Designed miniproteins, single chains, continued (5). Designs and how they scored, part 46

Each design is a single chain, and the fold is of that chain. pLDDT is the mean over its residues in the fold that is shown.

## One batch from the design tools (miniprotein)

Design m17573
Fold by ESMFold2-Fast:
Structure m17573 (fold): chain A 96 residues (1-96)
Amino acid sequence: SVEEKKKAIEEYVKKTIDYLRKGDFSKALENAKKAIELAKELVKEHPDDQEIRDFAIRVLEELIAAANFYKQIVGDIPELDEIIELAKKALEEIGY
């Protein structure tokens, strides 16, 4: 269901933030990629659903904000830049 997919996306976002907090940037990127792909898939399956689009936008913006926050603390880590790049590209792909 849509609600089960939303919960899965939210769990991957939580794991991303937890790994960023722990300094495990590799696992943060792995979980961020899963959240981004599921968010894109959910929008593609429901292209005319504004609530789903708004949910996906919030998730992608949260990942960008979290990665940028940690980039200010630890500097230029390739995994942080990749999270930002992938999330920004996903926003463009969903028409934001």
Scores: mean pLDDT 91

Design m17574
Fold by ESMFold2-Fast:
Structure m17574 (fold): chain A 64 residues (1-64)
Amino acid sequence: ELSPEIKKLLEAIAEYYNTSYEVVKKSLIPLFKAVLGEEELNNLEGFKKFLRSLGVPEEVLEKV
């Protein structure tokens, strides 16, 4: 299961892009697992770094 911080980050992304949490989760979690591995899934700083590399704005990442 995802940490509360990762869930909040995915919710912030969903809000920013005017979409649902489920759409963001289903899109980003498989990509994160493929690029960084499952062991990094609950590493908040690793997740934020990954999202920065995808072009997610810092204003969204700062919400967590």
Scores: mean pLDDT 79

Design m17575
Fold by ESMFold2-Fast:
Structure m17575 (fold): chain A 55 residues (1-55)
Amino acid sequence: PDAERAIAGAEAVLASGDPVQLRVALHELRELLRHVSGETRERAEALVKEIEARL
């Protein structure tokens, strides 16, 4: 999916705190990092770190 949709989904999942959804979002963000750079990559990396801290 589109990078912005993946990032928005991860942010929503972080707000919910559901561990199953957090693991799914982490996997999708890790895949996204293979395809993005610049500010989008920075945002995805920050979300990965925050999700990892919640798990």
Scores: mean pLDDT 80

Design m17576
Fold by ESMFold2-Fast:
Structure m17576 (fold): chain A 75 residues (1-75)
Amino acid sequence: SMLEEFREKVREAMEKILNAPTEEEAQEINEELVKELGERVREAVAAGDYELAEQLMQIVHEVALEYKEEFEKKL
């Protein structure tokens, strides 16, 4: 499903951020992920699909929480 594909993409982005050799590279990946989420949410809202918009935001939140401990170790 589209939501499963997006969840996998968010996980791949989080893994790339964790494994980025520089803070600059990690920031660039994060900015691209934020932009993509914003575009997908905007399209869902424009289509009147508020449930999809909520699910997209929830996926990013859930995946970020899965990686929270690893990100805290990197600080």
Scores: mean pLDDT 84

Design m17577
Fold by ESMFold2-Fast:
Structure m17577 (fold): chain A 82 residues (1-82)
Amino acid sequence: KYVEEIEKLVKEGKIEEALKLYDKMKEEGIEPDIELYEVLMEGLVKEGKLDDLYLIYAEMLYLGLEPNEKIKEILEEAKKLE
């Protein structure tokens, strides 16, 4: 169950491992939902990985997902780190 494992890795600060599971999930044809994007983007902003954050955000938009309130908050936090 990718979402549960990714969330655990993000909470442990293992964002690179979380991104690898995200890539594997997509490779297996499992589409990430908005909740998974919240978890990944929260982890990326906390680690200051803005380039990865904006790449993941672009992938979310490409899937037709709209940013919810939590994702908008993450993006505002990212702007303060620039």
Scores: mean pLDDT 83

Design m17578
Fold by ESMFold2-Fast:
Structure m17578 (fold): chain A 102 residues (1-102)
Amino acid sequence: GAEAAERGSEEGAKGGAEAAKLSTGHGVLAGTGGAIAGIGGAQGARIAGRRGDELEAARDARGAARSLRHAAERSDSPEGRKAAEEGARKAEEGARRAEAAA
C-alpha cells in the first residue's frame, strides 16, 4: 500500500539524481528537481500511510512521477533520460500499488 508509494518515490529520487549526474545545463536542474520531488513524494506517502490514507500516498507518488517525466524531457543525454524515465515508472508503480490497497 502506502509503503509501495514511498519506495517507488525513493527509487524515483535516485533516478532523478542519476539523470542530473548524466546531464548538463538545464538537464542538471531538471534531474535535481526530479530527485527533490521523489524525496517529497516518499515523505508524503509515509505521512499518508501513517494515517491509513493509501489514496493520498498514491497522489504523492504520482506527483513525483510527473516531476521525473519532466526531468526525462529536459535531460540532454540518452542515459540521463532513461534514468529519469525508469524513476518515473517506479514512482507510478508504487502509486498503482497504493491505489490497489485502498
Scores: mean pLDDT 90

Design m17579
Fold by ESMFold2-Fast:
Structure m17579 (fold): chain A 61 residues (1-61)
Amino acid sequence: MEDEKIRELGRRVADALSRLTPEQARRAIDAMREAAKGGPKIQRLADETARHVEARLAARA
């Protein structure tokens, strides 16, 4: 359940970030990765979000 919520949250965050410019989205992902050193749950959220954002930015290019 908790992991499912993290995956869903990651997708929602990625959806919001993909509406920003590529530069803003990358900066937000970098900030999440910095926060991810706080623990595995935050790390998983950052990884899921980055995956979705990178795929969408690549599709725009």
Scores: mean pLDDT 71

Design m17580
Fold by ESMFold2-Fast:
Structure m17580 (fold): chain A 54 residues (1-54)
Amino acid sequence: MLLDLRESPSPTAKVLGTYPQSDLYPLGSVTVDGKTWWLVRTPNGVTGYVLVEK
């Protein structure tokens, strides 16, 4: 699936780009307002957050 990479773990945060889930390297996770956000790195070195359903 395609995921919107955001600069912070918020649904209103700036979208840095859209990436296939398979391209994203997981670094960690945070839970905000009952939603799990994954901190990920793209193949080109951009770090950001993607929303994954719990």
Scores: mean pLDDT 79

Design m17581
Fold by ESMFold2-Fast:
Structure m17581 (fold): chain A 68 residues (1-68)
Amino acid sequence: LSKAEQARLLLAADTDGDGTVTYAELRRVAEAEGITDEATIEALMRAFDRDGDGSIDWAEFAAFVLSA
């Protein structure tokens, strides 16, 4: 997945707009976008959630994108 595609998925998964996304929300949105490959979904989760606490902080992702 490109960074633009990853950003689009994360934006769609952040239904609260508070900058936090759960694994379940991310998986659901990825599947809705046609991403059914488990390895891709797992790689996406690992890329965003380094701590493995089951949630993804939008601020961490934004910092990652902006640092490029």
Scores: mean pLDDT 66

Design m17582
Fold by ESMFold2-Fast:
Structure m17582 (fold): chain A 77 residues (1-77)
Amino acid sequence: SAAEEERKRKERALATAIRNIAESAPQVMEKRGFDEETIEKVKELSREALKALEEGNLDEAREIMIEIIKLIMEAKG
């Protein structure tokens, strides 16, 4: 169905977005002057998110991504 095709498209887009953010976030945070402790936590969570994607666990990767966003937002003020 069109709804199922849209869901699969959104899931692929989400997986790509998570991968790109997880791979780039620590470097971007370092360039933006975030503190070293926050960057290390994001690096650890990014590795976990990428592992979840490799295992096909999109829901787990999404939850980890939410935690990364929360840490970045809290550190940014």
Scores: mean pLDDT 81

Design m17583
Fold by ESMFold2-Fast:
Structure m17583 (fold): chain A 66 residues (1-66)
Amino acid sequence: SEAALAYKNLGNVYLNLDQPEEAAEAYLRAIGIDPSDEKLWNNLAAVLKRLDQEEAAATLRATFGA
């Protein structure tokens, strides 16, 4: 999906700009469109780890069954 790819790319841009909160929001939007993208889940986990919310990433992934 173009929309999922756009949000994923936006998340990557925010992560490179050291804006992890905005990156997490963009990745979550992309996951809402395509929860099967493993790289997306890995990117979200990395961002949430920066926010000391690594446990939240595991919980979200379990909820989506990805």
Scores: mean pLDDT 78

Design m17584
Fold by ESMFold2-Fast:
Structure m17584 (fold): chain A 118 residues (1-118)
Amino acid sequence: SVQEKALEVLDETRRAAELIAKKYNFPELLKKISEVFDEAREKLKQAKTVEEAGRVLNEFIEKVAEIFMEYAKKATPEEQEKIRNAGVAIIRHAVALAEKYGIPIDYEKVKELIEKLR
């Protein structure tokens, strides 16, 4: 089902985020985005259409970007680059998985968010 495909996008993105957080040593960032993953998962359980699932995943991507932008602003210059790169990697992974599973993504909004993280 569309719900199962969207949940797979979310679960695979979470696994990628855990590996990225481990690579860059940002366990606190992972804890914060874990809350966003849990919220998206609950909303996806209520999604009945591919359009509704897409809306939930697009909102999830935006919230992830906002968290990484907020943490980058409070970090040292050296850590800022690593935080921004981690955020971009997680967002790109989510987009690639959504595309693979046929869940609609707002590519213009994603481009805007990635540029803000650079």
Scores: mean pLDDT 82

Design m17585
Fold by ESMFold2-Fast:
Structure m17585 (fold): chain A 50 residues (1-50)
Amino acid sequence: AKLTVSSVEEAMKLPDQVKGEIDGKPVFTRTDAINALLENPGKPLEVEVV
């Protein structure tokens, strides 16, 4: 399923493995998603759950 994640709290609810992108950077895990949101405040993360 496709999700748009805008906060660390939302990212914490993701499964361990994802396929996503924030500001052109690929994201493959929940930990990467959380870190990417912290590094890119105000930018949404687009994720497809695998």
Scores: mean pLDDT 79

Design m17586
Fold by ESMFold2-Fast:
Structure m17586 (fold): chain A 68 residues (1-68)
Amino acid sequence: MKLSGELMFNLQVALALAGYLPKDYVPDGVFDERLKEALKKIGAPGDGVADEKTLEALKKIGLAHVLD
């Protein structure tokens, strides 16, 4: 499933608060290389798609509610 800009923004904020994105990272709702690297750090494919693997990776680190 394709992530909406709002869900993308929420994901960026959650990953920044969890320490997977730099503190100077500005959430803009756009999928970029920093967000891709952060998703890969938690075990997600980093392709910008909210698939089952991305949801499972977020669930393992306590961020599954971000995609609700």
Scores: mean pLDDT 69

Design m17587
Fold by ESMFold2-Fast:
Structure m17587 (fold): chain A 90 residues (1-90)
Amino acid sequence: SESLLKQALSEVETALSYLDQKDYDGAKASLKKAKDIFKSLGDESGVKTVERAIELVDQLSENPDDEITEALLRMALSSTIIGIKNELKK
């Protein structure tokens, strides 16, 4: 569903906004909503990617100065955004 993909996109973009604010609880909540949407779509790859992103948010909340974990998390979320945008162009 295009509307569900747009909702997933919005939630992942909202998670990046929370990360910019160092609001790890907010980022995690938005990612959990994105995960539920990907589950509803049957997108197992999307679910796994978001689950990994949630784990990275948990790691970053414990170690906020971990630049490697932050870079990996931002790459995972950016890749997810690109993937959703490409699917919406079909």
Scores: mean pLDDT 88

Design m17588
Fold by ESMFold2-Fast:
Structure m17588 (fold): chain A 75 residues (1-75)
Amino acid sequence: MEARLEAVIEGALTALDMASKENVVRTVSALIRAAKRVFDEAAVRRIAERLLQHVKERYPSLYEEVKKEADRLLS
């Protein structure tokens, strides 16, 4: 199961990296919602944390907006 989760995270990070800057928030929201349909809450939080770290590194100006959206979806 861990190998599957890591592969999903890598795929999600790749999808996020291919997204235009304007679609970063929307892409993260879509990826978290998709993960919630397949994984338990702990795995979804791990996916969200990896996506947030990626945004913080590549799109620091969008980090706070993405974090608020992720927190809303994880509530």
Scores: mean pLDDT 81

Design m17589
Fold by ESMFold2-Fast:
Structure m17589 (fold): chain A 55 residues (1-55)
Amino acid sequence: MEVELEEKVTEEVIDKETGARASPVELRLYLQGKAVIVDGAIIPKFAAEALAASS
């Protein structure tokens, strides 16, 4: 139950931050922890970490 509530809260945050720009597939990946929000865009977690590491 707690996990389900967390996922719903996360989806609402995405909607607020991206302005519903993200596709359903991107939202699903984010909820699974395989994508993150970077500068208002949802990108794969791997790509986000690569960008951060490149500093």
Scores: mean pLDDT 61

Design m17590
Fold by ESMFold2-Fast:
Structure m17590 (fold): chain A 82 residues (1-82)
Amino acid sequence: SSSLREEILEVVGRLLRLLGYSDEEIQSVLDAFRSLSREQQIEFVRTLLERFEGEAADLPPERREEVLRLLKRLRELLEQAE
């Protein structure tokens, strides 16, 4: 089974792709996350949740549904990281 951190990184990467970020931008975000302390990683995920919810509002309905599903999963992973 994947570690909690690895699952968070997978979900964040998928969310960024669905929101239209480039592979280079996604790599930069994931590399930045890996360089943070555990406490900073938790704050980073909280910030991303708010940002992604705002960005999801501008998406077509079909893509928005997929993003909302992944946001729910990311919240569940964040609760496990507390």
Scores: mean pLDDT 82

Design m17591
Fold by ESMFold2-Fast:
Structure m17591 (fold): chain A 102 residues (1-102)
Amino acid sequence: FAEEAKRYFLVYKDYLMADMYLTQAINQGKVEEAIKVAEEMLSVETDPNQKSSLLGTIGTAYERQGKLDKAIDYYQKAISLSTDPNDVAHLQQKIAQLKAKQ
């Protein structure tokens, strides 16, 4: 799944499919693999909104590991780069939910 995400992102420039496969890797418990691939994609990405999406995905991966402080940190980084009000609102809601569980 993570390898498919990287292929769609780097070769096909299909960001929606890349995100879908990366999310599938996280859901299958391949969390460390998903983080590594997302960081590799982040290192070559120049679009702030795509960087925001990748940071959000890394946050979700840390959330799945129970590393809530890291998840919150990455969601905050994602918010700082996003120009989409809907993405910002969604990430703010996730941060609030995670803080309530700490």
Scores: mean pLDDT 79

Design m17592
Fold by ESMFold2-Fast:
Structure m17592 (fold): chain A 83 residues (1-83)
Amino acid sequence: SAAEKLIQGMIITLEQLKKNKAPIEKTVTIFKIGADDLKKKYPELAEKVDEMEKRVDEMYRKGVPSEKLAEEAIEKLKEMLKE
């Protein structure tokens, strides 16, 4: 579906940020832009997306390395694709 395509695009973007060793602030910002777009277009996913954003914010606050934060966000997005 169109939602799956958007989620796949987010995964690809986060994988590239991880590969390029992007600063954590950039990874969090890009993730939140994608999350907001996903919630706007697919309100039925808002609860799951909000849970992912909460987890990402907790990891950022705790000083988790950028790579680990990206990996967690990617895994949560992949879980959404499995239905």
Scores: mean pLDDT 86

Design m17593
Fold by ESMFold2-Fast:
Structure m17593 (fold): chain A 80 residues (1-80)
Amino acid sequence: MKKLTVVLPDGSKIEVEVGDESGEEVVDKIIEAIRKVNETVATIFEDLYKKQKKKVEEFIFEKIKKNEPLDLNELGDKLS
């Protein structure tokens, strides 16, 4: 089980535990964790995921594989 650090647009950080879950389950965990801290950011991220599901999942898993933080601004910029 790996810990993924998620960096929100305001620079706040949250940690999400990820195991052998599917890409959809991992994204759902991240959305739920963000929603507890910032509902607006969670909604924006969920909308991005709905538009580019596979690319969002691939980006997240690449960050997990490299043990790098998931920066939501970087994700938004790359997929916009």
Scores: mean pLDDT 80

Design m17594
Fold by ESMFold2-Fast:
Structure m17594 (fold): chain A 82 residues (1-82)
Amino acid sequence: SMIDKQIADLRAQLRKQGYNDTFINHIVGYFRDLMDWMSRHPLSDAAIDVEVAQMQRRFGLDDDTVKLIRDILRSIQAQIAA
């Protein structure tokens, strides 16, 4: 599925940045739950920015990973709107 490709890209980015597999699994689990929520409850751009900022604070994510997460969530939002 498209979601599985996005998850694979996120996992690759997190490994490239040096995060361990246990931590990656926790972040990916949280992100899957958020994507599942968004499929039923479309988020605005402002709401996506709030969710991304919360993930960055909670997990201590680097800026490149944060940008990738934001791009994925906005891509999902655009597909729902089409």
Scores: mean pLDDT 81

Design m17595
Fold by ESMFold2-Fast:
Structure m17595 (fold): chain A 80 residues (1-80)
Amino acid sequence: SEKEKLLKRAEELIKRAEELRERAKDNPALVRFVDGAIKVLESVKKTIQTSDDPKELEWAKKVLRTTESMIKSIEALIEK
């Protein structure tokens, strides 16, 4: 189902963000930013699990897309 796909995506992004946090651990500013992203992803995961409102699920999908872009940007910064 769409809800199952969103949950899987949220879980994959949380794992990716946790791996990024470990890579960024020597930079306190990046750690704080990644911790913020993890908190947002956990909130979105809870919304996906507990909500049957199509509007809330659409919001969750948009937040996942935005957060993925932010994680990719931080990954690019660490590779330099």
Scores: mean pLDDT 84

Design m17596
Fold by ESMFold2-Fast:
Structure m17596 (fold): chain A 81 residues (1-81)
Amino acid sequence: MTFKLTEENIDSILEELKRFGSVTIDTSHLTDEQKEALVEELNKIPGVLAVRSGDKIVISTAAPLTDEQLQKIKEILKKYL
C-alpha cells in the first residue's frame, strides 16, 4: 500500500512497516533535495533501507524493528511533512 506522507498517516506508515517489513510513501510534496535528505537520514538507522523511486520512497527492514528504531523513523518523517 502507498501512504501519502501526512501527519494523519504517520502512525499507519509505522504500523505497515512493523507488520510487513516494508512501506511505500508518496513524497510528491517534497523537493528532490528534500527527498534525497529523507532517504539519507532513514538509511542512517541500522536495519533500515530506504530507496527513492520517482515521487515515492520505499522503506524496508531486514528484521523486526525495535521501538527505539520506530521512534527515530517517526521523528525523521515528521521533519518532512
Scores: mean pLDDT 84

Design m17597
Fold by ESMFold2-Fast:
Structure m17597 (fold): chain A 93 residues (1-93)
Amino acid sequence: SRRKENEKLTRLIGRLMAASNGAASVSREGDTLHLKLKDLSLEEAREVARAVAEFAKEMGLTKVVITSENPEAARVAKEELEKAGLEVEVVIE
């Protein structure tokens, strides 16, 4: 179980790197996903958020915390995650 969960998280990290050219990162703390967004386009933010939502649904996770310096990217990511039924908190740096 934990090994397969780690493999899925590693695949998600790879997807985020590809979609954002390294401007998005994700980590898991208990039942919460932490998504950090740097300087990325709104389309990259949407793709990143969709990948995170897919992973969260697969893992049975319901919470995401977004940390970003870009309020627009955070807003777009939040909208996509909330459409997927996730609870989202946003922290603007």
Scores: mean pLDDT 84

Design m17598
Fold by ESMFold2-Fast:
Structure m17598 (fold): chain A 72 residues (1-72)
Amino acid sequence: MAEKLRGIVEGTVKLLEEAGLEEEAKKIREIGEKLVKAAEENQDASDEEIEEAVREYAEEADKLIEEALKKI
């Protein structure tokens, strides 16, 4: 799980960097690394807990992207 989450985070960061949103990419990487670390430390966590953490990450990422788009 944690390895798959890391892949998703890195993919999102790469897309933002290619779009020229380097500051937003850095923030997404920081949030994503926290999510990955939580998944690695809680390997016994329930699927529900992992799903909730992924949802929280997605909401935070969407918020940062929306705020970035408003600046353009």
Scores: mean pLDDT 72

Design m17599
Fold by ESMFold2-Fast:
Order: structure tokens, then C-alpha cells, then sequence
Structure m17599 (fold): chain A 93 residues (1-93)
């Protein structure tokens, strides 16, 4: 599993043209939470989803269907949080 995640991070880094590490993902999450930037929250959720799917492809012991279901549930949760923050932002003016 750890090797599969490492390969997934390298693949994502190449796609984005910058080094993606677990620490950077954590920093992105903290920044998105502080700013309430919906676009940053969505980008983070998409990146995490892609990393989980890539890791599953590199490790045959990982149940790809279970990972896909988990990813879909997490993306729905992030979309709900994004809508809630958008409503609160409008309410506060």
C-alpha cells in the first residue's frame, strides 16, 4: 500500500508540474479550511480521489470497487460542505 501511494503521488506530481506530497496535501486542506475557498476544497477532494484510485491500481490487494465507493462518498461530502460554506458566506455578506 505505501509503495502504491508513493507511485500515485509521483504520477500526480507530473500531471500538476509540481511535487505533491502528503504534507502538501495537508497544507492545502488547512488553507482551504481557513479561507473557505470552495474551488480549493474541490481541487483537494479531486486530488485525493485520484490518488486513492491510482494507489488501488498499483496494489492488486486493494479492492478497487471498495475504493471507488469510498471516493464517491467523500466527494459528495465535500460538495455538501462547499454548498454549506457558500450559504454561510452569503448570509454574512
Amino acid sequence: MKEAIEKALEEASKKLGEEITLEKIKEMAEEANKTGDIEKIKELAKLVAELLLLAAEHDPSIDIEAVKKFVEEQLKKVEELAKKKEEEKKKKE
Scores: mean pLDDT 68

Design m17600
Fold by ESMFold2-Fast:
Structure m17600 (fold): chain A 80 residues (1-80)
Amino acid sequence: GAIDDALAAFEAAARKHMTPEQAARAVAAARRLVAAARAKDSDAAAEASGELFGAINEGGAGAEVRDAAIALGDAISAEI
C-alpha cells in the first residue's frame, strides 16, 4: 500500500545518503511512526515523528531524505 511504498522509499533514501548508524536510527523512528499511526496512538506517533526528524537533522541528510520523510507523513495522513 501507499504507506509501505513510502516507508520503503524512505529506507532506501536513508541508506543512500546517511551513515549506517544514522540510517538505522531514522529507519527505526519511521517504522515506529507507521506502527503508532496504524494503532491510532497519537502520543506515540508524535514522539516517533520527533525522533525521525531529529535523526534526519542531526545526520545532515539532504533534501532527498527529508522529502521522503514528508512523503511518508503524507501517505499516513491519506490512509489513516
Scores: mean pLDDT 86

Design m17601
Fold by ESMFold2-Fast:
Structure m17601 (fold): chain A 84 residues (1-84)
Amino acid sequence: SMSEQAQKQLEQIKQQVDDIMADLAAGKISYEQARAQLDQVIKQLGDLADKTKDSDPDIARQASVLLSSVGIERGAVSFEEALE
């Protein structure tokens, strides 16, 4: 179903965020690379929320909440980079 596909997409995006943050913590990617990747995730979450707002409002809400969380993490990455 569309709802199942959207839920799987949300779970995949969450895994992408976890992987980005893990790679940054392990020194596998730079702050600049992490920020660029998180910016792409933010766009994907915004698109998912807009796509699902009328059909799957629970998924749209979850995507919007995750977008806010990722926005905070992206801000923290920028702040940490500025301190280096």
Scores: mean pLDDT 86

Design m17602
Fold by ESMFold2-Fast:
Structure m17602 (fold): chain A 62 residues (1-62)
Amino acid sequence: LTPEQLREIEVALARMAASVARLMASKGRTEEAIAFLRDMLARMTDPEAQEILREALAEIEA
């Protein structure tokens, strides 16, 4: 895999994680959604992927 392909994979994973977290929050599992996103953010190295997760966290925490 090229560095560009690895970044694309991380961004795709971040988008999937954000969607899962939003679904969890919609089911009343807000604390679990926040914990999940924080865990995913800790494992991400790509700035774009991190931004996607931070935006989802801010949205759910609001």
Scores: mean pLDDT 83

Design m17603
Fold by ESMFold2-Fast:
Structure m17603 (fold): chain A 83 residues (1-83)
Amino acid sequence: SDDDIISNIESIVRSRIQDRDTISRDDTIRISSDAFSRYLSDRSTRIGVRYLQSLLRDRDTISRDRAIFLTRISARYALRRTG
């Protein structure tokens, strides 16, 4: 299901952020892009990454929780656009 895919993506992102309280915008995009590519099609990955970039545009650093939240929203957005 879409929820199972999103949960798997979240697990990878959590694993790569580890114990960091904050993460850079560039690291958030890199980690999320890699997680998307493992579970989503190439097209869905591109859509998800572009959406995530649009949400992060004005931020140099974000909290761990915010990075995970925005990654989940971006994955869900991509799945809805390609489903």
Scores: mean pLDDT 87

Design m17604
Fold by ESMFold2-Fast:
Structure m17604 (fold): chain A 70 residues (1-70)
Amino acid sequence: SAMEIERLQIQIGMYEIALGASELVIERLKEKGDSPKRVELIKKLEEDIEHLRQQIEELKQQLKEKQQQL
């Protein structure tokens, strides 16, 4: 339905904003001097970002399927 398509578009947009914000945080952390704890933190955040990207792709696939039903 049109309402389901709109809901998916909003959810995708919200996750893309969160992804962009998280990427900026990682970029700023990488600009600081090296420390083992910072390297570990960056790695964990990059893993969290990869998981978020996968969630966005799943939602985009759902959106595509709903749009094809129109």
Scores: mean pLDDT 82

Design m17605
Fold by ESMFold2-Fast:
Structure m17605 (fold): chain A 90 residues (1-90)
Amino acid sequence: MKLKVVVLVATESEREKAEEAAKAYEELVGAETTLISASASLEEIKKTVKEAYLKAAEKGAEDVILGATTEENKKAIEEAYLEALEKVKS
């Protein structure tokens, strides 16, 4: 059975709720969670998403759930995910 990975991008005001959601995912489905602050730069968000995905892929995680609160953060996450996929193919 493959591990599930959850990556959440949350604002500082939503951080506690995001941490509770991450904890629930870990307890209910055994997911590994990564929480990223939405106050981080887009470059930092992209880097963290790429690193989290590569680390999850090394552990054999198959399912990755991505969540973001802004359109720009959603695009940055998607772009970073595609870049990480390209590295895994190499």
Scores: mean pLDDT 68

Design m17606
Fold by ESMFold2-Fast:
Formats: structure tokens, sequence, C-alpha cells
Structure m17606 (fold): chain A 66 residues (1-66)
């Protein structure tokens, strides 16, 4: 879970993203997903898909995260 949060935060900083609070991923959310059997890659893909759907990132930026 810590690696997912670090990758996500590094991605946000690298791309100068203004992520809405509702779209931010908490440690508790990540721990729940990992306990449900999702891999770090699957979790990052879900985050990237959500951000793309919300118009926060481009398709090219999504490729950088996953």
Amino acid sequence: ADEVLKKFNDFVKKNNLKVPTIARVSRDDLELLKKSGYSDEEILKMIADKLLDMGVISEEQKKELI
C-alpha cells in the first residue's frame, strides 16, 4: 500500500495535477483493496481510470501511472 501511495503522489507532483479531495486515495482505501486481492498494478489502474473519467489526467498521463 505504501508503494502505491508513493507512486501516486510522485505522479501527481510530476504532472502538476490538482486532484480534488474526493478523488484522492487514502491509505485505508488502499489497504482495503489489497485485502480484497487487488495487486498494486490493478489499484493504480483503477485510480488512473477514475482520474481519466473525471478529466483530471490525459490518456498519455494514464500510461505513465500504469
Scores: mean pLDDT 75

Design m17607
Fold by ESMFold2-Fast:
Structure m17607 (fold): chain A 99 residues (1-99)
Amino acid sequence: SNRELLRRLAEILLKALRDPESLSEEERRELEEIERRLAELIAEDPERARAILEEHAARVKEAKLTTEAEYAAALLEFYGRLLGEEEVGRELAREILAA
């Protein structure tokens, strides 16, 4: 499900933020597969994806993000909106920032 996809992405991102060297080859391949599936969703409705991206980019610019955790949180919010799971995306973004 899209929720499970977002939760797994958040788990891998949290692990990478703590120690990038801790990622297994299997987890790196899983991240690549998640990114591929997200790219396919963007390709299905490029106009919707563009609108979400433009709003997100403006928000990121205004927020003056400085840390990798802040960028990872912003990424989860973007994908949450793209997948129609905005609430889950926001919840996971808060978890990243709290860690």
Scores: mean pLDDT 79

Design m17608
Fold by ESMFold2-Fast:
Structure m17608 (fold): chain A 101 residues (1-101)
Amino acid sequence: MLRDLIAREVKDLIEETKKLLEEAKDNPQVVSHLKKAIEYLEKARDAVEAGDLDTAIENLKQAKEHLKQAAEASTDPEVKARLEQLIKAVENIIKLLEELK
């Protein structure tokens, strides 16, 4: 149950990051980092579904770092604010997974 809920939360973060990628398409640095964040979020989702919490946490930390780099590269305050929300959501999932170890 809890693992399925966390996997769904990661899936929702992937979908929101993909929407943001579409909106930020004119900034190649933001696009590059968002694509990397999506790759790591997808790996994290797969790891959560497999019950590999250590791999999930590692991939979530990598996704978070790329979201931070996208926020730093962004000149759009709305895009930056949404990235900060995504970063916080990833941090919350990392903490939850660390409590399950």
Scores: mean pLDDT 88

